# Designed miniproteins, single chains, continued (4): the designs that were tried, part 58

Each design is a single chain, and the fold is of that chain. pLDDT is the mean over its residues in the fold that is shown.

## One batch from the design tools (miniprotein)

Design m14004
Fold by ESMFold2-Fast:
Structure m14004 (fold): chain A 66 residues (1-66)
Amino acid sequence: MTPLDRLKAFLEKSQEEMEKILVDEAREESEKLGKDPTEDLQQVRATMNEIKKINEEIIAEAEAKK
């Protein structure tokens, strides 16, 4: 397995785990406060989309450096 393959696998796994944790935490906190989680969930999704874009750029740069 190349270092690039490992980087891709790490970033994909980290994104999936982080999104799951943040979504679960936002839902739990909103339920405790009696609030609608929609706004917090949308913020989590926006943050994850930005992280995904940055990770895709990192992978593209690493591939170009082969």
Scores: mean pLDDT 78

Design m14005
Fold by ESMFold2-Fast:
Structure m14005 (fold): chain A 69 residues (1-69)
Amino acid sequence: MVKIKVTVPPWAISKVEALVEKHGGKVLEIKRVGNLYEIVFEVPEDKADEVLEELRKILPDQGSVEKIE
């Protein structure tokens, strides 16, 4: 499993959750940071790159997308 942290506007939370579930992952934490939400989730290593590419398509302006351990 690879842990990924993403910071998204409120409208994107459900899209991130659906993306994680679709790729066999699990949402570990959702935290509000100002007007945005920080989501930490884990996905299988073989799906991590695909998830990151789909996240970039959902978020036209990337604020924070990072792999964490």
Scores: mean pLDDT 77

Design m14006
Fold by ESMFold2-Fast:
Structure m14006 (fold): chain A 63 residues (1-63)
Amino acid sequence: ATLDDIRTKAKEVQLHSADPEERKKAVDVEVELGLADIMRALHMPQTLIDEKLEEAQKLAEQL
């Protein structure tokens, strides 16, 4: 899945899931993706950005 697919899935779960735990995981995915965007804007090392994106993907797979 692309990063856009992951972001879309997280938003759909936040809006439509009846499970509060699933909605919390979706929020956590969006937070991790947002942090990766901030890290990129701050010119942080690519390895740290990649680790943050992998964390977001692993959380999204649990949705």
Scores: mean pLDDT 80

Design m14007
Fold by ESMFold2-Fast:
Structure m14007 (fold): chain A 96 residues (1-96)
Amino acid sequence: SLLDAAALAAEVERARAAAAQSPAPELALALLRLRERRHRGEEVADEELSARERAWLALSEASRAGLPREEMLERVREIDPAAAEALERLMREEEA
């Protein structure tokens, strides 16, 4: 809907500003771009997704399924090892 599109645009703008100060801004931006494309009803085939976008989608699905941290990291690592390392770093900084 138009309201949902405006809300998504505002979220993207806020997250873009936050990503500039994030240790893993590229991961956040990749997830937002994927959400924006799907919100617009665009058909997103696996072949059109970057490894980073696929890794972030797998993380989102694992988190929604309530999987343990180690299993979530393993799923990301199978798709994009660099994304898994960045995510693990973020988790360590959050716990420290």
Scores: mean pLDDT 62

Design m14008
Fold by ESMFold2-Fast:
Structure m14008 (fold): chain A 118 residues (1-118)
Amino acid sequence: SEEERLRFIGRAVRELQDAIDARLAGLTPEQAKAVLRDIYDEISKILIKAAQELGDEETVEEIKRFQARLDAAIDAGAPVEDLKDAFLSHVARVLYRLAQKDFEKAREVAEEILKVAG
C-alpha cells in the first residue's frame, strides 16, 4: 500500500541519516564532503543497478544528473548540511520510485545502502 511504502521510505531514510551523521561526526567540513562524496559514489552504483534491472532508464538518468549536481555543489562550497539534505532527499525519491515498481527489491536495495553508509 501507499502507506506501507511511505513508512518504509521514512524508516530507511532515517536510518541512512543516522549512519551518515555517525560517519561524519568529528570531521572537518572538507573531510565530511569527501566522505559524503565516497558514500554517494557507492550508493549511486547500487541505485543505478536496481533501476536498470527494473527497466527504469529515467531513474538511471536522474541518478547520474544528481551525481553531477552534487559534485558541482561541493566545488561551489555548499555547506555539508545542505549537501547531506539534498543527498537524503534524492535517495528517498529514488527508493520511492523503485518501491512503486518492486517493493521487495526496494527493501533489498535499502539494506545494501545502509551497509555501505554504516
Scores: mean pLDDT 88

Design m14009
Fold by ESMFold2-Fast:
Structure m14009 (fold): chain A 84 residues (1-84)
Amino acid sequence: EEFLKLAKETKPKKSLAEIMADELEKYGIDFSKVDDFDLASMLAYLARLVNMKPEDVEDLVKAVEERFGIEIPESTLEKIKKLL
């Protein structure tokens, strides 16, 4: 429930995807060391925690890619959508 509280305290103009990317950055996660399955499971867990719809998952993936300078493959995106 901590992510929901943080989302409510963030300025209303920030998207849910941007809020989640900000929180992941605060935890200092090195996504280059996370395998595709663990990455998909983690992002799906966070998306479910904030009641994100499958169509919004693409925005989350893009926000993470932009924030951390990584490329997330389409196979990982599809796994995230299936876990929701």
Scores: mean pLDDT 68

Design m14010
Fold by ESMFold2-Fast:
Structure m14010 (fold): chain A 77 residues (1-77)
Amino acid sequence: MSEQQKEAAKRTEEYLLDPEKQEELREEARRIVASGDESKRAAATTGLKIEIIGMELDGASEEAIKILEEIARLTES
């Protein structure tokens, strides 16, 4: 891990730990599901799973990872 990767992970953690941003992400996930667009939902779920793996490799906190896992679960049927 480079110092730049650690800084990026920290910024992402700060974003995900913000309660307002968490609710915005949950609302967007619910909106995607409500749209009935299976392709958009599948793409969102896949993207979130890839992001979770990347954040784990970059040493992100378990709290931030759990937030992404919750949002990914909201996009799954």
Scores: mean pLDDT 75

Design m14011
Fold by ESMFold2-Fast:
Structure m14011 (fold): chain A 89 residues (1-89)
Amino acid sequence: MEEKKKLFLKAAEYALNGDYEKALEYFEKASGDEELLKELREAIEELQNLDVDEKEKNIGLAKAILALMLKDASVEERKKAYEEFKKKI
């Protein structure tokens, strides 16, 4: 489980940096779950349809990856992961 969490965090980091190809690659390595991949692809489509700057799209994708990783986690675990991730920005 810890190794999968590290891969999800790397996917989110790549998304923040605008490297969507690596973000998807690491997300696939971490999840292996077709439903989670489908939800991520839908999130990417929604973000691309928004008239916002590239930085906001990158943050949106990173948040989507973290949300999917923490789908069954408590609200506190979700907040902690996001706070820890923000410190790397």
Scores: mean pLDDT 73

Design m14012
Fold by ESMFold2-Fast:
Structure m14012 (fold): chain A 76 residues (1-76)
Amino acid sequence: MTQQQLQQIVQDQQQRIQQDPNNIGSWVSLGYYYDRLGDYDSAIRYYQQARDIAIQNGDNDMANSIQQRIDRIRRS
C-alpha cells in the first residue's frame, strides 16, 4: 500500500466519523493507519476515542482489545 493510499483511507475514515461519531470501526481504523504512518500520538488519541465509545456501549471485550493496542504503542 502506498503512502498516498494510506492518506486517502485516513481522509475517508475521518469523513465517516464526522457523519457517525459512534462508529467504533472508523476510530479503530484511524488509530491503525496513524500507527502505520508513525504518528503514535494521533494513533493513541483515535484508539482512546474508540475505547471510550466501546465502554459507553458496554462492550468491555472491545474496550480491552483497544486498550492492549494503546499499551503496545506506549511500550514502543
Scores: mean pLDDT 82

Design m14013
Fold by ESMFold2-Fast:
Structure m14013 (fold): chain A 70 residues (1-70)
Amino acid sequence: MKDGIDELEKRLKEGKVTLTVNGKPAKEFKLDHVESATINGKPVSLPIVNLANQIKYADLPLTVEVTLKK
């Protein structure tokens, strides 16, 4: 889990990742309230560990969309 988040932060700093949370541009998100997610328009199955691993191993450029519970 941590490794996937560290890779996401690195890729965000390089400007090669577009991250949206609840439809709004974001730099980071919390994993504890994720309802659904997509990577490059493809749905990611939960649990959240799968999302973190797919972010770590995904090809660039990367678009990540996350929907959080309220």
Scores: mean pLDDT 66

Design m14014
Fold by ESMFold2-Fast:
Structure m14014 (fold): chain A 60 residues (1-60)
Amino acid sequence: AERSRELVQQAAILLSRSGGALSLSEVAERLGVSASTLSRHIRAAGFASFSDLRAAVTRR
């Protein structure tokens, strides 16, 4: 839970800074994980998908 939250928080920061321009693969690469691993952590943190996370952090 804590590890998933930390990874998703880092992904959210990257997405926020890029205005949502980064893809799942690009965010995963920057965090040193596979896209599948990042997708699993996003879902474990309560988001339906990477697109859901991106929408949540980039609406402003």
Scores: mean pLDDT 79

Design m14015
Fold by ESMFold2-Fast:
Structure m14015 (fold): chain A 95 residues (1-95)
Amino acid sequence: MDKESLERRIEELDKRIEEDPNDVTAWVLRGGYLNRLGRYDESISDAQRALDIDPNYSQAYVVLGRSYDRLGDYDTAQQYYQRALSIDPTNSAAR
């Protein structure tokens, strides 16, 4: 996905979050797109907000794991991937 497409998806998710700040899926999806743009600190913030709403949202831990992996913090990334798998063992993104 190109930068312009990622930015457009983030703009749509910004609207969803403004309308419903408890839309855990919107926080996780925006965090994932921010990660793809290299905006890792913002991605971590969004994934953490999702976990504040639903601490059992497996995909939010995957977003955290990917962001820490990209920052070179492999130990922290592995801990988050392990947490994602403990919640949802079928989450292939954490394997």
Scores: mean pLDDT 86

Design m14016
Fold by ESMFold2-Fast:
Structure m14016 (fold): chain A 74 residues (1-74)
Amino acid sequence: MEEEREWLERVDRAIDSLIDQIPDKQQAIDFLNALKEELRDKERVEKIFGRPVSDEFLEEAIARVDEKIAELKA
């Protein structure tokens, strides 16, 4: 869905922006881990969007966060 794709793009941009603003690598990793836990709550995510979201959307959003964590650990 276009709306899900747009939101994933916004999430990716927001993560990049926040990482750039957090000078401490461990704090950035801690933030991203907290974000992953929030994204695992499908009911909350659906309430924020005001619509149903797919499991694929949530898995892709979490995968993007995992990729950013891996980049910070490298």
Scores: mean pLDDT 73

Design m14017
Fold by ESMFold2-Fast:
Order: C-alpha cells, then structure tokens, then sequence
Structure m14017 (fold): chain A 91 residues (1-91)
C-alpha cells in the first residue's frame, strides 16, 4: 500500500476538477474511483477532511461522462458512508 496523505489527495482531486473544467472529463471517472478507494482505505485522515473530499467528489460526479460512471462514483461514496457512518455528520 502506498502512503496516502490529505495533501496528496487534495492535489489529485484538484487535478480531476481542473481536467473537467478544461473539457477533458474522460479520464476523470477512473481517477475519481481511485481517489475514493484511497479515501476508503486510509486511516490517517480526520473524518471532517474525508467528508469534505467526498462532498467534492459527489459535486463533480454529475459532470462525469456517462450516467453509468456518474452512478458508479455515487454508489462508491454511499458504500464509504455505510462503512464510516460518522462522516454523515459532516455532510
């Protein structure tokens, strides 16, 4: 497992947001799913910061290409919230 930090996740998420803003959304779904896996598997990030990252990923999910990929990202977020219900208090 690679070391995951809040700073590295914020940088990667900003790159996904920038790709979408520039009209290059086609790699964004796979990057978003990878970020969700990193968020789900890391224990070093405070719940409030995890919730902020999930909220940002939820916001971009509607900008992803194809309804199937939009739903896949939303489903992964919901699974994380089911496993870590304390995050709901920060949403």
Amino acid sequence: AKPVTLASLKVQLKLVEDDIAKGNPFTAPLKALGLLDDINNTNSIPPSDKAELLKRLLAISDKLPGKKMQQAVKNRINEILKKQPELKSYL
Scores: mean pLDDT 81

Design m14018
Fold by ESMFold2-Fast:
Structure m14018 (fold): chain A 107 residues (1-107)
Amino acid sequence: MIEKYKEELKKDKNNVEAVENLAQALFDAGRYEEAIKFLEEIINDESVSDETKAVAALYLGQIYFALLKYEEAIEYFELAAKLFESVGNLSNAKLARANANWAKENL
């Protein structure tokens, strides 16, 4: 439930699973503006880990892509790829790079 994930994130901003579940639930519900706001807050929070920021950036890229805002989508997919590489998550780094390249084809 969206409300439970919001409460979990208020208690621990580094709860990667809660970030992913909330982002996915808001995305599936078409609640893009809400998703953008919370994901941007996570990315800009100095206390949040690079792993959590990478997940937030990946979902933010997907949301901007769905909104046809390809320049923003590319920026966040490239940020996600860089952050995933820095934490050793090569599979998600490749996914983020593939999504960035796909978004570039729409410019």
Scores: mean pLDDT 84

Design m14019
Fold by ESMFold2-Fast:
Structure m14019 (fold): chain A 68 residues (1-68)
Amino acid sequence: TAQETAAESALSAGKKGDEDAAVKAGKTLADLADTKDEIGSALLSAGKKIKDPDAASIAALGVLKGLS
């Protein structure tokens, strides 16, 4: 889904240390999702593919900024 692609982009950028790109992709995920459950599902799916807790944390920060 588009939400899964945005989540994967956020985690991939976070893993590379590109916090700005990770935050931008996280904001895009927040914009694309209709519910917080959709955001959570996309992040969990991306987390299973990109097993990096630090990258997941940066992606989550981007989502929170998108929801603000």
Scores: mean pLDDT 80

Design m14020
Fold by ESMFold2-Fast:
Structure m14020 (fold): chain A 65 residues (1-65)
Amino acid sequence: MKEEIKRIAVEILKQLEENPDLDLDSLIDAASEQFGIDRDELKKAVEEIRKNPELAEEIEKSMKG
């Protein structure tokens, strides 16, 4: 699940960039419910990626297989 959490966090940030009217907390909550992931873990991942955009690139690279 750790790898999945990071991938979902990147997706949340992409959704927020494409639709800035959306609330970040709402996106995190919806993803947490949809994927059965701990909300606090997901929020932590989103925050880490926002502070270091290099992490988003690494995660994206791992997603491409």
Scores: mean pLDDT 76

Design m14021
Fold by ESMFold2-Fast:
Structure m14021 (fold): chain A 88 residues (1-88)
Amino acid sequence: SLLAEALAILEAELAAEAPALEALAAEDPEAAEERARRLVLEVLRTHLSEEQRQALIEQLEKNIKAAEERGHPALPELRELLEELKRL
């Protein structure tokens, strides 16, 4: 599936940066979150096809809807990520 392919690419690219992000998070958690967000967007822009990006956008929209029903604390971050994905 396009979603599974997109997630596999994202996981592989993020795994390479995980040690640097963990080190940054120990010193500055806010900077680590911002760097992780920018890294995700860059991977989506440069490593994913248009169809793979659309599959992730659709899944994120479903996740946001489910999170709204539960009052999830990460909802603002998920909404911001969705808007940035739509701008790619």
Scores: mean pLDDT 77

Design m14022
Fold by ESMFold2-Fast:
Structure m14022 (fold): chain A 96 residues (1-96)
Amino acid sequence: SKLEEAKKLAEEKKEELRKYIEEKREELKKAMKENKETDERPEKEVLQREAEAIIAEAFHTKGPVYGLAVAFVLKEENPELNLEDLIAKLEAGEKA
């Protein structure tokens, strides 16, 4: 039921979730820039880490259904992201 609720939320509030993701991605980039952090990793690994961080924050601050919905939107926009294991853990009630 949590998975179905998250999927429905992702479909009904897709634009709101995209805006949330964009704002959180900008916050992460700003924090890295202010801390003079350099990420020399492949772009795919950077996108994967950003996605996992955004999902973890959404799960922590807004709950598991919202975190799962964010994961679904991220996976739809970036199909190459490996989020299957994270989604399974969140569905099982485990923390990201």
Scores: mean pLDDT 75

Design m14023
Fold by ESMFold2-Fast:
Structure m14023 (fold): chain A 63 residues (1-63)
Amino acid sequence: SLVEKAKEMATEGGKKAAEAIEKELGLPASHEVTILPGGILKTVTTVGDTVLVSEANGEELAG
């Protein structure tokens, strides 16, 4: 599905971004994407002790 493709792309991009953040800032970083009911993508980004949670419509993220 379009939402599954959006999750796959977001997961790959987030992993690459997390690795870049770890290299640049020297802090542990991670990025996780989950599909919620209704096609909502839940993104959890952690940098050191900072956790950012966001939710977005998967259809909007996929175009």
Scores: mean pLDDT 73

Design m14024
Fold by ESMFold2-Fast:
Structure m14024 (fold): chain A 94 residues (1-94)
Amino acid sequence: MKKEEEEKKNKELLERMKKFLEAIEAYAEGKYEEARKKLEEAGIRIEESDLSFEEQAKRLVELFKKGEEGSLSEEFVEELAEAYKKAKEEGLPF
């Protein structure tokens, strides 16, 4: 079985998730330009969207699983950043 291909795919997924998390952290800290650059590196663009929060969350997971680029609304990113900030203030381990 192709272990090397699975390891490469998992490494790319983890790196992309890490960049996305760094973008959300930067956004929570008010570093909006840095956050946008890190989102672009994760293959995510900020674009206006008619999708609900839940639909955008599902799309994000699907994009990461497929290794595809896509877009999220600024409102969705802001809501995730607020959730991240609250989690960090509560002493959660990220």
Scores: mean pLDDT 76

Design m14025
Fold by ESMFold2-Fast:
Structure m14025 (fold): chain A 67 residues (1-67)
Amino acid sequence: SSDEVAKEIIKVAEEAAKKAEEQGRKDLAEMFRSSAKLIRKAHAEGKTFTQESLEEFKASLEDMLKS
């Protein structure tokens, strides 16, 4: 469901933020936490999320953590 997808996006963003903090990348961690907040707000406002959006988001976070 869209609710489950939104929760997974938020979880992935927060986990990525923790990894960025562990790497000493405070600005990147703050960016990921801000993304999580935006998704929470969008979800609360009735926005729907797709599995495709989740997959694209995961790929983006992985690339940023590798750089």
Scores: mean pLDDT 84

Design m14026
Fold by ESMFold2-Fast:
Structure m14026 (fold): chain A 68 residues (1-68)
Amino acid sequence: SADEEALLKDIEETRKWLEEHFEELSEEEKEQLIEVLKGSIKQAEKLGFEKVVKALKELLKFVEELLK
């Protein structure tokens, strides 16, 4: 669907931005990002967007690894 394809593109663009700019985020912004990603996973699961769920879970793991 167009909605799922748009979300996948947004996730890819977000990951690329975070690869370059994650260390520029405040601690509050980093915590907010984790919360938003967790919420987005739940919403994607409700919509049955399996590819989006997988991509968001991979992005969340990427962000959690950057926090180490």
Scores: mean pLDDT 85

Design m14027
Fold by ESMFold2-Fast:
Structure m14027 (fold): chain A 61 residues (1-61)
Amino acid sequence: SPAEQKLIQEAMAKNNKLVDEILAQGKKNGWSRDEVLDQIGKENQRVAAELQARLEELRAS
């Protein structure tokens, strides 16, 4: 649906912004590649879980 498409697009935009922020913080703080990838993985998992919950709420309405 258009509403589901909007939620997916918003989640993708949020993920892209978070990746950029993590890369900037990792560079500033001297994080290893593995530390950067771990943080990206954790944030991606969180955003995916939030998107799934929102999609379930939308489908329940």
Scores: mean pLDDT 84

Design m14028
Fold by ESMFold2-Fast:
Structure m14028 (fold): chain A 65 residues (1-65)
Amino acid sequence: AGQAEADAIGDKNIPYVKLTNKLIAEAEKNGKVEVEVDGKTYTIGNPDTLDNLAKISEVVAKIGK
């Protein structure tokens, strides 16, 4: 169901999924990742924290407009 719905969104959202995974991996590797969106820099910490995971998803959504 949820995964099938993500697949149905298809090509539009594949870049966002890949970007989300990259940001998570960088935050795990370096303890933080910095992303610039709409001229503002966001610093996201260790993704082991639920708040940081939510922030990564929010930033990726903003990049996707």
Scores: mean pLDDT 64

Design m14029
Fold by ESMFold2-Fast:
Structure m14029 (fold): chain A 77 residues (1-77)
Amino acid sequence: MVVRATVVVDAGRELSEEEKEALKRRAAEIAATLPGVLSVEVEAEGSTVTFTIEAEDAAALARAAQLLANAALELAA
């Protein structure tokens, strides 16, 4: 069954438009390469990045959430 979750990451500072676009591209690449992930939507507002993830199972969902959170933190560093 398809599972869905929303992951919210606070980068601790406002992200530039270039950083937001880079994050969207990175999230799309992660979603394309991770088995069991069906879709990832990215919304970035000020310091907050929101990922909406759909996956085939809870394990794939948890893995995608971890990788996306790490990508957002890496970009903000």
Scores: mean pLDDT 79

Design m14030
Fold by ESMFold2-Fast:
Structure m14030 (fold): chain A 56 residues (1-56)
Amino acid sequence: APNRYVLSKEGDKYVVELLDSEGKIIFGVSAPTEEQAIADFTSLTGVEASEIEVLE
């Protein structure tokens, strides 16, 4: 796959970002919960939740 999908926690919110092959952010969504961030991202992109990498 040419792109990566990563979930990270930023302060009091969660962010899911689409990264290109060079690691550049192309698109992202933020939500107050991990579940909502994943749901928003999958709804907008069609990406399966299992394809999203959870960062520590």
Scores: mean pLDDT 80

Design m14031
Fold by ESMFold2-Fast:
Structure m14031 (fold): chain A 72 residues (1-72)
Amino acid sequence: LEERGEELAERLVELGREHPEARPELQAALARALAEARALVAANADASEEERERLALEAMVRVVEEALARLE
């Protein structure tokens, strides 16, 4: 999952370089992904650190993948 998140981060950087005009949309997608990850971590404060990390990464991956699908 972490490896998948890193791959998506690299893809976002590449898309930003290929499509500079899309950077505002990419930045908005990243902000949304971070906000959803933070909300999930807060909602699961009683869970283990490992579980919270997994939930945060899954949320970020999902939001970013949805944003990339809309841009591509």
Scores: mean pLDDT 72

Design m14032
Fold by ESMFold2-Fast:
Structure m14032 (fold): chain A 70 residues (1-70)
Amino acid sequence: MGAQTMAEIAERSAEVARRNGDDEAAELFRQAAEKYRAGDLDAGGALFRQGLDAASPETRDEISDVLLEA
């Protein structure tokens, strides 16, 4: 999966987290998107995992649907 696609998934994940009140997860996903857009797949991936760990079960379930659509 390309860096641009991962950035878009991370941005969508940040919006899902923000909508569900998971502010910490939303900020981590936003940072992941910035790293992916910069081509830093390792830093982006690490931040995205931290976002998932911080997210509620509801947010994680919605993000799983986003990943399946990519």
Scores: mean pLDDT 82

Design m14033
Fold by ESMFold2-Fast:
Parts: sequence; C-alpha cells; structure tokens
Structure m14033 (fold): chain A 71 residues (1-71)
Amino acid sequence: MEEYKKEAERKLEEAIRLMEEAKREKDVIKSIGLTLRAIGLAYQAALLAKKVGLEEEILEKAVKGGIPFKG
C-alpha cells in the first residue's frame, strides 16, 4: 500500500516538474512533447493512487500543478 502511494506521488511530482518545464520552453514542439509526457505520468500516478483510494488527492494535486485534467 505505501509503495503505491510513494510511486504515485513520485510520478505526480515528475509530471508537475515537466509541466512547469513545458511552460518555460520556447520551442513549441518540445513544449508539446513535455506536456504529453507530463499527462502520461499524471495518468500513471492516478491509476496507482486509485489502487489505494487516493485518486482524488492525486488528481487535485495534478490540477493545482497545472496538468490539464477536465473530467
């Protein structure tokens, strides 16, 4: 249980970092690539969090970190 939570938080932190990097990236193609990678990591974090009942917490953190989840 704790391993899934830690892995979900780790992937979410990586996703937020990539999203912040994407916002600062001047190359549009690189920015898009970073954004897609961030979304993928956030999705993986949400799946892991769902296994331990923390999906809402992880999704809230992802949205606050600027990752575009809209239902």
Scores: mean pLDDT 77

Design m14034
Fold by ESMFold2-Fast:
Parts: sequence; C-alpha cells; structure tokens
Structure m14034 (fold): chain A 87 residues (1-87)
Amino acid sequence: VEEIRKYLEEAVEAILAGDEEKALEYIEKAAELADEVVEAGDEEKQKEIRRLLAEALRRLSAVAAPLPASVVESIERIEEERRREEE
C-alpha cells in the first residue's frame, strides 16, 4: 500500500506541474500494484486503494479536459483549500 500511495503522490505533483502524461503514468503504476493486492484478497486495503485511485483520477480529469461546469467546481474547490490554508 505504501508504494501505491507514493505513486499517487507523484501523480498529484505531476498534475500540479501540468504534466498530464507523467500523472497518468504514475496512476497506471499504482493500478498495477493495486491488482496485486486484489489477488492477495485483502478487501480493506482494496477499498482504500480504489479510494486513492478515484481521487487521483478525479484530479487528472479536472486538469486534462474540464467542461465549463467542471471548471467552476475546480475553482470552488481550490478557493476552499486556499481558505483552509489561511486558517
């Protein structure tokens, strides 16, 4: 799980840098490792991994090709995060 989390963190950094290809590559690596956990039969770790992958994919989709409505939601989320940082 630690390796998967590390790849997802790298993917988030790539998204912030605007490197969609790098982000996708790291997400793919995380997915490969997730498949191994699925084969091991650890249901709780599988759920955690899917949650992390979903979050990373959602961020990638917002950066890659946002629709007008998606742009508004992305701005609102960024503004909330910025407000949290000030507090």
Scores: mean pLDDT 61

Design m14035
Fold by ESMFold2-Fast:
Structure m14035 (fold): chain A 81 residues (1-81)
Amino acid sequence: MSVEEYEKKIDELERELLRLWFLAPEEARAELLGLMQQAGKIAQEFREKVKAGEATEEDGEKALEEIEKILREAREIHERS
């Protein structure tokens, strides 16, 4: 994937996390908010590197993998709640 493709994919996953949080019952929301904040930090760090012209495909791959792990955890929390 290109850096631009990673950025777009990360944006898609962040939108899915936001949707899961919005649909979540109150008991799950605090935990999901924490996961959203973690994903947001990873995404922001990657986007800052992209803006600076310093981002590599490896940076994108690592950011995507970390956010995908967070999204998997978020889905499990949502389904259990």
Scores: mean pLDDT 84

Design m14036
Fold by ESMFold2-Fast:
Structure m14036 (fold): chain A 98 residues (1-98)
Amino acid sequence: KESALKRAKEAIEEAARAALEAIRAGKLDEAAKHAYDVGIVGNIALSEILKDKDLAEEVWKLAEKAVEALKAGKTDEAEEHLRKAAELALKALEKALK
């Protein structure tokens, strides 16, 4: 459980960083892939490990909004939704690791 939470945290941090870097580089397809990874890893970790289905759904919906914004070329909206998704997931995982 602790090892799985640590791996989930590391994966979300890496995916979020990669997505933000891709947005700034104008690589929106690559950014969408990484934003999706934040959503899927966050959803699984929160729903399966922490048993917080409501938070898992919220993180997934924010990641979906980020991907949709990237497909529309709305980079500012995408970055906002992506940051919120990552922040919610990481805050919950960090609290669980204490």
Scores: mean pLDDT 85

Design m14037
Fold by ESMFold2-Fast:
Structure m14037 (fold): chain A 65 residues (1-65)
Amino acid sequence: SHMEKEKYLKELKDFAKEVAKKLQATTDSAERMALRGELNKKLQEGYEKGLSRDEILEAMKLAHG
C-alpha cells in the first residue's frame, strides 16, 4: 500500500544516513564492505516494496554523503 511504501522509504533514508556516518567514521575494509552490503539489501527490499527508481536513487545519494 501507499502508506507501507512511505514508511519503508523513511526507514530506508534514515538507514542510508546512518551508513554514511559509519562509512565516514571507519577505514576498516571489512566493516565498509559489510555496511555497503546491508545498504544494498535494504535498497533491494525497497524495489520489492515498490519504491520508484528516483526514491531509491535519493536513498543512495544520502548513503554517499
Scores: mean pLDDT 84

Design m14038
Fold by ESMFold2-Fast:
Structure m14038 (fold): chain A 82 residues (1-82)
Amino acid sequence: SKVEELEKKAKETEAEYKKAQQEFNDRSGRLDGEAVRAYFEDPEKAEELRKKGVEESNKMQKKIDDLKAEYDRLKAEAERLK
């Protein structure tokens, strides 16, 4: 049924959401370490690295937010069809 299809899609989206959260956490730790190390070598390059890190973090956060919204949408649609 369409309900079963939507529930399956929601479960798959939840798995992608959890994976994206883990990738975000792993990356945040790595970028902090790289920025600290770079600061002692070249402070100007360290600031550029931090700026790029913020931009990439914002993109990853948007992906996580989009996945959460899609999960909520799929669940709401499945409930409406029951």
Scores: mean pLDDT 78

Design m14039
Fold by ESMFold2-Fast:
Structure m14039 (fold): chain A 88 residues (1-88)
Amino acid sequence: MQELLDRAIEALREMVRYAVEDKEKAREKAEEAIRLARELGAPQEIIDLIEGLLYISLYLAEKDKEAALKAGERQAEVVIAALRDFVA
């Protein structure tokens, strides 16, 4: 349980970082985070939050990479908190 949660959290953080550097890696990390969240039993609402975060992060990265990274990191912490609360 804890190992899967820690891996999901790291995948989410890496997803938002890669969104400004490498779109393919960002999508790979999103897929990893979604897979791990599903293994943890996360509801569809949390999966939807991860998918939404990927989409918004990629969109904002095309406009302003610094602003996209800051916004993505803040939103990732919200998704991480929701996932932690679910598995607690």
Scores: mean pLDDT 86

